# Designed miniproteins, single chains, continued (4): the designs that were tried, part 12

Each design is a single chain, and the fold is of that chain. pLDDT is the mean over its residues in the fold that is shown.

## One batch from the design tools (miniprotein)

Design m12384
Fold by ESMFold2-Fast:
Formats: sequence, structure tokens, C-alpha cells
Structure m12384 (fold): chain A 59 residues (1-59)
Amino acid sequence: DLDRLTELAEEVARLYQAGDWEALEKRIAESSPEDRKEIERMVKAIENGRALVAELAAA
């Protein structure tokens, strides 16, 4: 379900940006195994994006 994955991505990005790690952990714990894999993949993508932004900030 592409729409569901999009909503999940938006929620994860919002929580990650807010720095609300407790809410993010709770959301992961309440998620299905499929959703947990997608959340993990999305978090890694956000971390990779942040690495690029940090590289630009260091320049």
C-alpha cells in the first residue's frame, strides 16, 4: 500500500525532525514487522540525507 507507506514516511520524518525519540520508539514497537522494516529503511535514508547536509555545512 503505497499510500500507507507514504503516511508512515511522513510520520517517521516528523518525529525524527522533532527529536521525539520516545514517540518514535513507541511507534516502532506498535508497528507490524513489515512496517518496522520500512521505518528502519526510512531512518537510514534520513541519516544518509543528514550526512550530506552536514558535509555541505562543513564546506
Scores: mean pLDDT 72

Design m12385
Fold by ESMFold2-Fast:
Structure m12385 (fold): chain A 100 residues (1-100)
Amino acid sequence: SENEEEIKKEAINAIDWLINFFEEKYEQTGDEAFKEAADKLREFLEKVKKAKTAEEIIKVLEELVEYLRELAEKYPEYKDILELLVEQLEKMIETMKQKA
């Protein structure tokens, strides 16, 4: 549906932004943990791009939300930005579930 494609684009944009954020932190600090976070986010990006159904999109976004919550616990200095992204993703999930 049109709304599924729109949500996929919004999720892709949000993940791409966060990948760039952690890549920049890796270049500034040399801390491998930021590189690992960026690489993990690229895996989620690929999963979102390959998702064909509402159920597949929901599953990937729910897994991403759990991962971002784990990152917020490991990096309290980025908690606000990660929680904002979680709220955006949870709204996307809710919208998709209302159509199913």
Scores: mean pLDDT 82

Design m12386
Fold by ESMFold2-Fast:
Order: structure tokens, then C-alpha cells, then sequence
Structure m12386 (fold): chain A 79 residues (1-79)
């Protein structure tokens, strides 16, 4: 169904973002600007997932957790 396809695509996008968070955390201090750019890109994509999936509570919980981790990492990088 279209709803099942939409959910599967959202899950694939979420898994990609969760994988990218792991990579972004490993960017060295010397590449701070690159790290910030990747964090900001991840935040935009995560916010899009929340907007596009208002009725999927389990997906939203995982995306909100990812946003929190990205926001915490962003604060650490800026300090």
C-alpha cells in the first residue's frame, strides 16, 4: 500500500541518518566546520521526517531521540 511504502522509505531514511550520526561524531576537531555542516544537514532531514510522519509514534520517538543527540553534539562542537 502507499502507506506501507511511505513507512518503509521513512525507516530507510532514519537508518541512514542514524548511521551518519555515528560518522559525524568521529569527525576530528580540525574539521569543526565540516562537522557543523553535517550536523545541521542531519537536523534538517530529521525535522522533515517528523513533518512527513505525524501519525507514526514509534518513528517519531526515534527521530526525536536523533534530533536530541544532534543538538547535544552541536553544542559540544561550538564549545
Amino acid sequence: SPAERRRLLALVRLLALESELYTVKRIPREKKELQLQQIDAGLRLAEDLLRENPDDAALRERVERLIKELEELRREVLE
Scores: mean pLDDT 85

Design m12387
Fold by ESMFold2-Fast:
Structure m12387 (fold): chain A 94 residues (1-94)
Amino acid sequence: SRMDELRARAEEVLARTRELLEELRRLIKQLSKTDPERAKLAEENLEKLEREVERAERDLRGATSEQEVRDALRRLQGILAMLERMKEELEEYL
């Protein structure tokens, strides 16, 4: 169904966000050895994004309509974009 197709796309984006969160945690740990103040700020920002991912995942799991799945997918795509920008910024300082 169209809803199943949207759920599959949302699961793919969720998987990518989880991989990027793990990668960012490793980059922050590396940065903490040379710039602990910037690493701390990045960790705080990452914790906020992790909470947003958990919220979006709960919304996706509870979604009962195509619109609710689309809303969760859009939120996950926005979070993924924020994480990608954060990675680019962190790599600038490594």
Scores: mean pLDDT 89

Design m12388
Fold by ESMFold2-Fast:
Structure m12388 (fold): chain A 64 residues (1-64)
Amino acid sequence: MEERNERLAEQAREELAGIFGDEEVAEEVAEKALEAWRNSHSDEERGDLLTPVNQLVKKAVEKM
């Protein structure tokens, strides 16, 4: 259903793993981003699907 959103979360996990060097941390951040994405009704924002995910990832990293 939300194939694009799931794909974005998966890509975010890969990028975070490269940054942290720890896949476990990357997965936690990506899961949080995916959850917020599902609640954001991103279907209406076709052009900015990556924006909320990237923002969440960045903010989570800052807080960690």
Scores: mean pLDDT 57

Design m12389
Fold by ESMFold2-Fast:
Structure m12389 (fold): chain A 82 residues (1-82)
Amino acid sequence: MPDPAEIGLSLMRMILSILEIAKENGKAGEMDVESIARAVRLAAEGLPIDTDPYVKKLLENKDDPDKVLEVVKEFVDEMEAL
């Protein structure tokens, strides 16, 4: 079984890259933030990370694509620290 931390981190890095590309193309407002929040919970499943602060920040800022990107980057940074 592959390391779940490495798989989750790789998936979240891909999501972050997609979000950055969407922002560069003026499509950041089309992001499904609820799906991103679900991906955060799934990526951290079984890991010693509290996802509740990240999910809360994502949902509270769902209409702010810059803040959504910032929160996803903070989550990736925490996963990299594992």
Scores: mean pLDDT 79

Design m12390
Fold by ESMFold2-Fast:
Structure m12390 (fold): chain A 92 residues (1-92)
Amino acid sequence: MPVSDRLADMLEDVARALALLPTDPEQARKLLEEMIEKYDLPEEYSERLRKILDEAIERLKKTTDPEERNRILREAFRRMSEILREWEKEQK
């Protein structure tokens, strides 16, 4: 499915939040909340995105291995991307 400009912008916002997660998790949460408000995401999708971010923060605290940390961030991005694509399909 071609990525819409809106979905592309949302994916970039998520990528920016995740890039900050290892160094500034509170700023990462703030960026996610700004994206949620910017696109008026429903509570169902917003809660799922927040849960993934919180799980990634918890997992990053348990490891210092750079490869494992990168794997956690890639998995979080994949899961959040799937949620955003699901929401975009419902918007048509």
Scores: mean pLDDT 83

Design m12391
Fold by ESMFold2-Fast:
Structure m12391 (fold): chain A 68 residues (1-68)
Amino acid sequence: MRPERLSPEEARRLVEEYIKQIKEAVEKGDKSKAASLLTAAYIVLTMSDLPEEERRRLLEEAKKAFEK
């Protein structure tokens, strides 16, 4: 079994931090950094045991931040 390194609480906080950083990167015009952060958020979500509804909401927020 793959080791689970992130608790749901840690994963939630980390993804929320990435969402904020994505918004900042987009505001600065750094699309490459924003895309990298979006990928990092996706990886964190796939390595966490967050409820499906919450995982989906966080991913959609990250995508919306990137598209802004």
Scores: mean pLDDT 77

Design m12392
Fold by ESMFold2-Fast:
Structure m12392 (fold): chain A 67 residues (1-67)
Amino acid sequence: HMNEEVRRLKRRLQAAGFLPPDYPLDGELTDEMLEALEKFREAVSKDGSGVLTPEELAEFERRFPPE
């Protein structure tokens, strides 16, 4: 289950530009992913948890619309 969440998070971070477009999307936690997640949290929440919620994703969409 965690692997599926990791893959979703990687896809989201890649789509948002926090991970490079050629970054492998799989279920492994990597240092690059963790750093990208921290930058994402800085952008969308004051105190984020280790797991992104639908609410946090919605907030991200609001702040970083496709332009």
Scores: mean pLDDT 65

Design m12393
Fold by ESMFold2-Fast:
Structure m12393 (fold): chain A 68 residues (1-68)
Amino acid sequence: MLDELKKELVDYAREKAREAGVEDKIDLLERAARTLATAVAQGLLSRDQAIAGIDRLVEQLAAEKRAS
């Protein structure tokens, strides 16, 4: 069910944001996670690809925060 997948990916994104010290970007990461969940539900990408996308976004946001 799409709602279950959205919850799973949002919870994953929140945990990764906390671990990376980018909790101030949780709202952005939650929106990205919901978009990725919808793409998985539509068959456009796999769950593993969605998780990898969240990981890459968290790494990017953490790098930008360190550069500031």
Scores: mean pLDDT 83

Design m12394
Fold by ESMFold2-Fast:
Structure m12394 (fold): chain A 82 residues (1-82)
Amino acid sequence: MLKELEEAYELGKTNPEEAEKKIEEYAKENRIWEELALLQGMSEPLRQKALEKGTYTDEQWKEREKLSKITEEKLREKVEKE
């Protein structure tokens, strides 16, 4: 996963609005297409690791999942329009 995308998810813990804007900006550049494709297969291992380390609460993890879905939708829209 791109560091920038992970940083946006981290920001989503305290500022979801700003995190969403960062996700949309990344989607516009189409740089995270490969990383996003991998997220669907990697999300469960990453979730387990975050919970085990106490890095995320359940609420924060749900917000991260929401941002991940928004990223996927924005990238899909970009591909369909081009």
Scores: mean pLDDT 60

Design m12395
Fold by ESMFold2-Fast:
Order: C-alpha cells, then structure tokens, then sequence
Structure m12395 (fold): chain A 72 residues (1-72)
C-alpha cells in the first residue's frame, strides 16, 4: 500500500542515518534512530533490531532488506 511504502521509505532513511552515526561513534543517536525505524518496521511486519546490541552490519543488512521490499 502507499502507507506501507511511506513507512518503508522513512525506515530506510532512518537506518541509513543510523549507519552514518555508528561510523562516527555517535552510538546514542544511532540507537534512537534504530528505535524509530523499529516502530515503522513493526507496522509493516518486517524484522526489527535490538537497539542495545545493534552493529553497523545489522543496520546495513536491514537497510538492504528495506530496499528490496521497496523494489516490489
């Protein structure tokens, strides 16, 4: 749906920003963005990440999954 697409686009944006923040060592800001992305991903039935244990690889993998969902 158009609503699901909008949620996925915003979740993808938040995950990309979280990845940049993790590279910069801004872990608290990155966790906040992951938490926001998780809320959106849960609404569309996609997997979420634990913000307490999140890694750059986890964020990149989930961002790729969001891009795949948007391509369909």
Amino acid sequence: SAEDRALLEEAGRLLEEAGVLLVLGRHDQARTLVEKANELLAKVGLPTIDPATVTLEDVQALAARVREALAK
Scores: mean pLDDT 86

Design m12396
Fold by ESMFold2-Fast:
Structure m12396 (fold): chain A 99 residues (1-99)
Amino acid sequence: SASVAVSPAEAPVGGEVTVTLTAHTAGDWAAVFTSGGLEGAGVAHLHRAPAGATAVSRVTLGAAGTYTITAGRIVRQGGTAALTAAGLEATDTATVVVR
């Protein structure tokens, strides 16, 4: 599995948040936006990562709203992985509120 965390959990419009993706099991993992107006946008990726690996990304959120970021295993059947919600088997979510 993998987990995702967002800090801070609340930000002003135009504010920056830090997204941390942590692999608890070795493999390919991604964090992507799944709601809030950036749906399908990839935020962090761990490729061939050992257990305990982390990826950290900084994102500026320019519109007010509630954003959900989903972490998941990149599901591939012989193709190149896309960092989109449709390519993930979800294992965790984090939410940030922008006002």
Scores: mean pLDDT 75

Design m12397
Fold by ESMFold2-Fast:
Structure m12397 (fold): chain A 93 residues (1-93)
Amino acid sequence: SLEEIRADAPGAVEALEGTVKRMIDALKAGNEREASILAVAAGILATVVKNSGDPEAQRRAAEILRKGAEEARKLGHTEFADYFERIAKDLEA
C-alpha cells in the first residue's frame, strides 16, 4: 500500500546507500554480474523512495545515486553511471 511505501522511505534510502556501495565494490572487483544485480536492486529501492512522496528522502536518494554514478564513471563503467543519473533525475522531477 502507499502507506507502507511511505513508512519504508528512510529504510529504503539506507538500503539504497548500502546497495550502491556494494555495487561499486563489485565493479572494483571486476564482478560485473553482481554489479548488474545490485544496480537492479538500487532501481527498485529508488522506485520505493519516489513512490513515498517524501521530498527529503527523494533528494537524499538522488544524491546517493549521483555519487554512485560518478564513482562508476571513474571506473570506466559509463552504462552504470548513465543508469544511475537517469534514476536520480527522475527522483528530482
Scores: mean pLDDT 84

Design m12398
Fold by ESMFold2-Fast:
Structure m12398 (fold): chain A 73 residues (1-73)
Amino acid sequence: PSAAQLEAAARRLLERPDEVLRAERDRIRELAARGEVPPEAAELAVAVVDAALARDEAAVARLLGELHRRTLA
């Protein structure tokens, strides 16, 4: 994805209510605990949600780009 696409995705994520973001973080941790997601990918995905809870759009876009690169490589 382009930087503009990552920024658009970050903005969409920041529009989600805090309770939805927290539920998604819990879901990611559950998937990691069950071995369905590699720990490194789960930690990065949790970092994305934490940045979104902090309303840090630039951090969300950067972390989404990193997650995308690691899941495709």
Scores: mean pLDDT 80

Design m12399
Fold by ESMFold2-Fast:
Structure m12399 (fold): chain A 74 residues (1-74)
Amino acid sequence: EEPVALEEAEEKLKEELKKVEEYAAKLPKDTVFEAGEPTELTRERVGIEARPVNVEEALELARKLAEAMLEQLK
């Protein structure tokens, strides 16, 4: 029913999210990521502000962004 291209894109997004999770787990707990300038997608879809985030917050933002991107692929 869903096109194979959509299924492939979904699989790749989940795979990239796992990489981010593994990378975040490898980093020291005190590691802080610069939030950078929020994109229109992150600002409107996940409602983040431009601020530094810790490893756990960065991971949660990555999950929400991946979920929003998957919904956009409809």
Scores: mean pLDDT 59

Design m12400
Fold by ESMFold2-Fast:
Structure m12400 (fold): chain A 55 residues (1-55)
Amino acid sequence: RRRDFSSLSDAEIRAEFEALKEHVVADMRAQGAPESLIASYEASVEAELARVLAE
C-alpha cells in the first residue's frame, strides 16, 4: 500500500521503518544473504529514515 510519510508522526515513521527492516533482514537471512549485504541494507534503511525525518 502507498503511505504518505508526511502525514505520520515521527514514532509511526520509525515503527514502519523498523518493521520493514526486520522483515527484509529476516527474508535476506532466509535466502542466505551474506552478513555484509545485510549490514549495507540496514545502513541504507537508517539513512533513508534520517532523510525522511529531516523534512
Scores: mean pLDDT 76

Design m12401
Fold by ESMFold2-Fast:
Structure m12401 (fold): chain A 64 residues (1-64)
Amino acid sequence: SMLEQLRQRGEELRQQGQQLEAQGDFAGAAVQYALASRYFEEAGDLERAEELWRQSQRLAQQGA
């Protein structure tokens, strides 16, 4: 379904963010988590979207 495709795309972006975070690219990770949050929000998974958005905000502060 479209919602499953949105969740899958969000998960792919989350995984990219986790890889960048592990490499110390906090700014890059923040961008990927923000994008992942948007996909989960569009999929109606608001709790997951909020979690990823908070993670993005934290990492953006560390990358600045």
Scores: mean pLDDT 88

Design m12402
Fold by ESMFold2-Fast:
Structure m12402 (fold): chain A 82 residues (1-82)
Amino acid sequence: EEELLKELTEKGAEVLEKALREQYPDVPEELIRAFAEGASKEAAKLFLENLKNPSLSTEEISKKAIEAGEKAVEELKKEIEE
């Protein structure tokens, strides 16, 4: 359901953002938020797809989620950097 995807993405991003802010207090909050949102959105999408077609490995899902988070940070960082 669309509601489940939204809930998983939002809760995942919230948990990840909080954990990263506590662990890396010297990193700008905007970068942490971008990573958390990007990673959580991709992870939620792939997780739900895997429930319909269980051909994706947990490793592949994790890798793609991290990659999405890193890409979101890279895009935002280019906007912040002079």
Scores: mean pLDDT 77

Design m12403
Fold by ESMFold2-Fast:
Structure m12403 (fold): chain A 75 residues (1-75)
Amino acid sequence: IIDKIQEILAQAIDKLYEDGIDSSLSTEERNLKLLERVAEILGADKETVEEMKKLLEEGDSLGLGKLILELVKKL
């Protein structure tokens, strides 16, 4: 499960570089882009993506991790 999360994060990072991350983006904007790519890779619906963004904004790393784990289990 942890290995699967690391694999998904690596794929999300690769996609961000492939899309040409602009160095003018703030850390917060880069984190949101990374989250959107992770959600896309996991096939998350719009409602789930919004929940993930909410957890990221709140700094709830445990809640976000649990949600990602549930999405990985559905793959």
Scores: mean pLDDT 69

Design m12404
Fold by ESMFold2-Fast:
Structure m12404 (fold): chain A 73 residues (1-73)
Amino acid sequence: KGEELLEAMFGPKEGLFDGGGRLTGPLGELTREMLQSMSVEEIYNLLNSLFGDRLSDEELRAMAEALKEWAEE
């Protein structure tokens, strides 16, 4: 599942966005609002640039979909 991969990389969903709406860890310059404005394919491309050598295309797409869903909450 994409949410399992997100938790493995960035920690639990509740800790993914800080009090300012920014992603924690290596994606800290992205905000929830930026993710809401991005397509799943744009998020996939970002994740592929960071993790494409370690994760399959299917895993990266699942993570992109989960991250988009978490940003929309």
Scores: mean pLDDT 70

Design m12405
Fold by ESMFold2-Fast:
Structure m12405 (fold): chain A 90 residues (1-90)
Amino acid sequence: SKKEEILKKAEELVELAKELIKKNEKLSDTEKEGIIEALDSLLEQMKTLTPEELVERLEHMIEVLSEYLSKEEVEKLKKILEEIKKILEE
């Protein structure tokens, strides 16, 4: 289903965000733990969200993470989000 495809790509996006945060050399271990906990909470909640609500949550997540991540890393996350938006528009 469309919802299942969106959910799968959303999971890929959040898991990539977790990997990028774990590799980040500027964040402390405590800051990484806090961000990872927030991302894990989103993974638990995303099955209960509408596709539209999920897109809004992922957009906000990328905005917050853009303070910590490089431009190239942010663009990788945005690429997956654009794929999700295309599925939603079809």
Scores: mean pLDDT 86

Design m12406
Fold by ESMFold2-Fast:
Structure m12406 (fold): chain A 91 residues (1-91)
Amino acid sequence: SLLEEARKALEEARKALERAEEARAELEKLKAEGSTDGTAIAAAALNAIGDALTALILAKRAIKLAEEAGDEELVEEAKEILKKAEKLLGK
């Protein structure tokens, strides 16, 4: 069903957002500590961007599926994830 697919996309979007936020926190910690480990800094930055992009794509999918299913609450939840993912991407 569209509702089940929307919920699955939303769950995957939430997990991707959580990973992106963790990677961003790691990046901020490395910068705050004055780390010169370019490999660690690059890895944290790439993970933050990649997972935020995944969250954005999945959140957009969840919005579309939730709108088609007529679940306004799911649409709003997915929009919140989209907003957070966009903020992490500097939009």
Scores: mean pLDDT 88

Design m12407
Fold by ESMFold2-Fast:
Structure m12407 (fold): chain A 97 residues (1-97)
Amino acid sequence: SDLDEKMREIADEAKETGDVEGAAKKMIELGKKAGNEEKGELYADLLTARYNGVTEEKLEELLDKAIKYAEKVGHPYPLEELEKAKEEVIARFREAL
């Protein structure tokens, strides 16, 4: 979606500038302007977790929240694929520790 593309552009900007806090604020503001505050907050939380660190418990909480949001909006990916992606993200997080 257009909103998802804009969120990815903000994430790429954070990678180049190192301004994670500013990027997270832009994501929240963009979500509000698009009438999808929940999506903006999820992108901001995931961006912050990626760069500033997060506990495994908090990462799992954020991924579960993202999956529930995807189900709510009728995302085209099957639930089983989203749950598998969650397991892969957590496994990579454990390896990085």
Scores: mean pLDDT 78

Design m12408
Fold by ESMFold2-Fast:
Structure m12408 (fold): chain A 82 residues (1-82)
Amino acid sequence: NGMIITMINYMTDGMMYFGMGTTYNTNYGDYVDNMIDYYDNGDMTTYTNYFDMGMDYWNMGNYYFGMMVHYYMNGMDIMNGI
């Protein structure tokens, strides 16, 4: 029925957003590794740029994980009849 299809769609969207969050967190890790290398070499300008980019990826990852939770909760709400 329509409610079951809507629930499956919410769970599928949650999985999609989890994948997006995971991608951004992976990019954050790569930027952190570069940031540490530039800091150790005394290139504070490049360090700051990589730090800011890494924090942007971290924030985007957290945003998409939040979307995952939102869509999973919507699916659970349908299962609970609310």
Scores: mean pLDDT 71

Design m12409
Fold by ESMFold2-Fast:
Structure m12409 (fold): chain A 57 residues (1-57)
Amino acid sequence: AREAPVTTTVTSQGIEYTVTLTPLPDGRYLETATGPDGTTVSRVLSREEGEALRARM
């Protein structure tokens, strides 16, 4: 598997977010969503959840 971060722009409720999915050393993924005001929200996904999200990006 490639261990490269994937970045995309998503629109939710009329607001554009920059979403980055970063593979972690333990096989999980870090999802980071940054809004236009600089607010950042992060969550950890399982390997299966992260791979499913990456396939949609």
Scores: mean pLDDT 76

Design m12410
Fold by ESMFold2-Fast:
Structure m12410 (fold): chain A 113 residues (1-113)
Amino acid sequence: RELLIEIAYLLGKRAGGEELGEKLKKELEEYLKENPDVDLLELLHGLMAAAVSLALGEKLKKSKEEELPKLEEEAKELAEWHKAKDLEKLLEFLEREGYTEIAELLRKALEEI
């Protein structure tokens, strides 16, 4: 539970700075209080999908028009890995894109669930 909250904070902070990090942290803390029987593994998969989407969005913003076809193919491959539940491939992608801390917390959370 604590690891999922920390991941949400870090994702929010990376996407929109400290204010968004604190907002997502609070929203997830409140959601977990109201939903004590929630499937934590499904939440973890959702946070992993959010991290991958954020990393792809950052990569898209930095990419030149000439690089878009390669990025589209990478996005398609990531979507297939998510559908297949190939979590290790998704974590490797996050590490390559500089999301090392978030990837480490996702691995730890998976071990605790």
Scores: mean pLDDT 78

Design m12411
Fold by ESMFold2-Fast:
Structure m12411 (fold): chain A 81 residues (1-81)
Amino acid sequence: IEEAARALAEALRAAGQEEEAERVLRSTDKFLEALRAGDRAAAERALQELERAMVRAITLSPDPAVAAAGTALMAAAREAL
């Protein structure tokens, strides 16, 4: 998850989307905190926020590298639930 989030953030920065990179990293941290706390409801809400951040990032940066990194992050996050 952390590696996938870093890869997406790097792809977004390369595309000039620093704000979206920061948003993805913050949403990922919130999701990981909820998982560590064992709060499934909070983790599910955090996953939804992460999904929205990813969709926004891909919409603003229609770059195949961003889409690929975003898909990998979402797959890793869902597997962690």
Scores: mean pLDDT 77

Design m12412
Fold by ESMFold2-Fast:
Structure m12412 (fold): chain A 100 residues (1-100)
Amino acid sequence: SAAALVAEAREVVREARLKADEYIGQGDVDKAKAALKEGVDKAVALLREAGADDAAAKAAAYGDAALKSIDDSEKNRDNPIELLKSSVDATSAVSEMIAA
């Protein structure tokens, strides 16, 4: 059912985020970005199969924001304000995806 595909997409994003956080904790930024991208791409495909085009767009936006947050964290490691801002942006994107 469409509802089951949407639920699976949410779980895929949740798992991808946890895996990315684990890799970041290990210092493996490339694996973290790859895990997040793979999870978001799979979730977007599931949402499109469900006909949830708005939710698919929000999931893609979440992926873009989260990848930017990781990149900004690496570039601005010594700037706490920029790190906080990128983290807030990623959290907002996740909230929008879940609300869809």
Scores: mean pLDDT 73

Design m12413
Fold by ESMFold2-Fast:
Structure m12413 (fold): chain A 66 residues (1-66)
Amino acid sequence: SEFQEALRQHYEALRAAGVSPEIVHLEVAIRSLRHLSEVSPNSEVFRAQAAELEAALAELRAAEAA
């Protein structure tokens, strides 16, 4: 699907930019969950999971910047 190809390209771009594997994993997971929240009957659950991972990503980036 176009979404899967875009997700793969995003992963490759982050890796090429030298982003850490942990951050790459969270970025890809968040995008997948956001997409599922739009197309799945369990949209509320996927939105909540995406929000939790977004908070974790923000904390990880803040820790790296300190």
Scores: mean pLDDT 81

Design m12414
Fold by ESMFold2-Fast:
Structure m12414 (fold): chain A 120 residues (1-120)
Amino acid sequence: MEEVRELARRVAEVLSTSPEAQAIFEEAAARARAAGHEAAAAMLDALAQAARAGDAETVAEILLAALEELDAADPERARELVERIRERLEAGDVLGAARVAAEAVVLAGRAYEARLAAQA
């Protein structure tokens, strides 16, 4: 989990300093909303807003919460996406890392909605 926290911090730095990375999250939010994934869309919108404000700490906290939600629902998928984000960042592909992070947030939002539905 410490490695996941550090990864979220690195992605947050990219999002807070890259208009292109912010646009990836805004586009992902619009797509999630069009598909009816409201929790995912709200989380992606919050991430884009905090990133535009330069609030990397809030971005990192929201990303970590999303990754923890996904890990609780699908640990294997969470590990795959965390590894893909890490590989992209290490390769200097910061926009590729942002795309994978947005995918993880969409899956986390969908997992959250499924968990709430199961409790109803």
Scores: mean pLDDT 85

Design m12415
Fold by ESMFold2-Fast:
Structure m12415 (fold): chain A 64 residues (1-64)
Amino acid sequence: GSGLQLQGIVAGLFPQASQDNLQKAAQFLYVQYSTLYPQEFDPKQLLQDAKGRFRADLLAIVSS
């Protein structure tokens, strides 16, 4: 499902992160994306947001 795809995106950015932290980071992205764009799932836009606007938040989660 989309959760596994989101974990794949985060794992690509943070390959040293634990599976538990990848799941938490993916959940964070899912909540952000579904709140802003509930009708759309665009992996390219999501990857850009993960590299940019959400990078610091994702880094904090995967480094916890």
Scores: mean pLDDT 74

Design m12416
Fold by ESMFold2-Fast:
Structure m12416 (fold): chain A 83 residues (1-83)
Amino acid sequence: SKEELEAEFDRAVERARAARAAWEAARAAPDDGTAFAGAALGFIGAAEEIALIAKRALKLGLTELAEKAAEVLRELGVSTDFL
């Protein structure tokens, strides 16, 4: 449903923003390449989750939700060419 997808989107955004912050923190402290790699992969996974929600929203005709998801991805520096 729209409400379920909106709730999934809100949780995915929270996770993605946390993952982005962790990745930026790891990048600012370059002495731990393992922490940097882990944080970067976590951010990629979180951004991919938002992208999948955007695609699902488009398929369901939920254009406002899809646009909101695309805007969040742009804020996070992720390409939205897939939309």
Scores: mean pLDDT 79

Design m12417
Fold by ESMFold2-Fast:
Structure m12417 (fold): chain A 93 residues (1-93)
Amino acid sequence: EVTVRLVVETAEPVTADQVAGAAAYGAIALAGAEVTGIEATAEGRRGVAVVRARPPEGLSAEELAEAVAKGAREFLENAAGLKVESVEAEAEA
């Protein structure tokens, strides 16, 4: 199990549900990981998610973090309609 911390900054206010959905999209749709837990918070234009997931065999923790970051940007811009200023994701496990 890998823990990934996602931090997003948007031009418009973001919700915890949007941040959780963005992190889940990256982990599940882009990385193919089994998500075991997501905790998300948002304050104004800043969102943070902590994702616990089991990556598929052969995917590194760093590759999972990259997929979470990429998926989060795609979700927030294309599904939520927000302008994303920055996205960072790091593996913590």
Scores: mean pLDDT 85

Design m12418
Fold by ESMFold2-Fast:
Structure m12418 (fold): chain A 105 residues (1-105)
Amino acid sequence: SVEEIVQRVEDVLREAGAPHLVEEARKITKEVLSKIPEEDVELVGRGIVAALKIMAGLPVSKEELRALYEALHGSEETRNAVLEFLRKLGITPEGIENYLSLVGL
């Protein structure tokens, strides 16, 4: 659900030592997910969480990396949703794409 994704985003930011971004990230997550089809919400949400974990230097499973890859390469709509979330938080996608390449995705 959207609420579960929002909570996962909050948990990642707190673990990353960025609690000051939690309120803004929660709002951005809700806005981004409200604009995509319901069937894509979980995929985009998993992609957002995986991208935040990569940028924070937190451990990421191959399943989480696969979900991020699928969100970025599955459709323009899911790709744009993930990229808009990152852009609004001031995160550039170059580091994420390089990381996916390094882990063989």
Scores: mean pLDDT 83

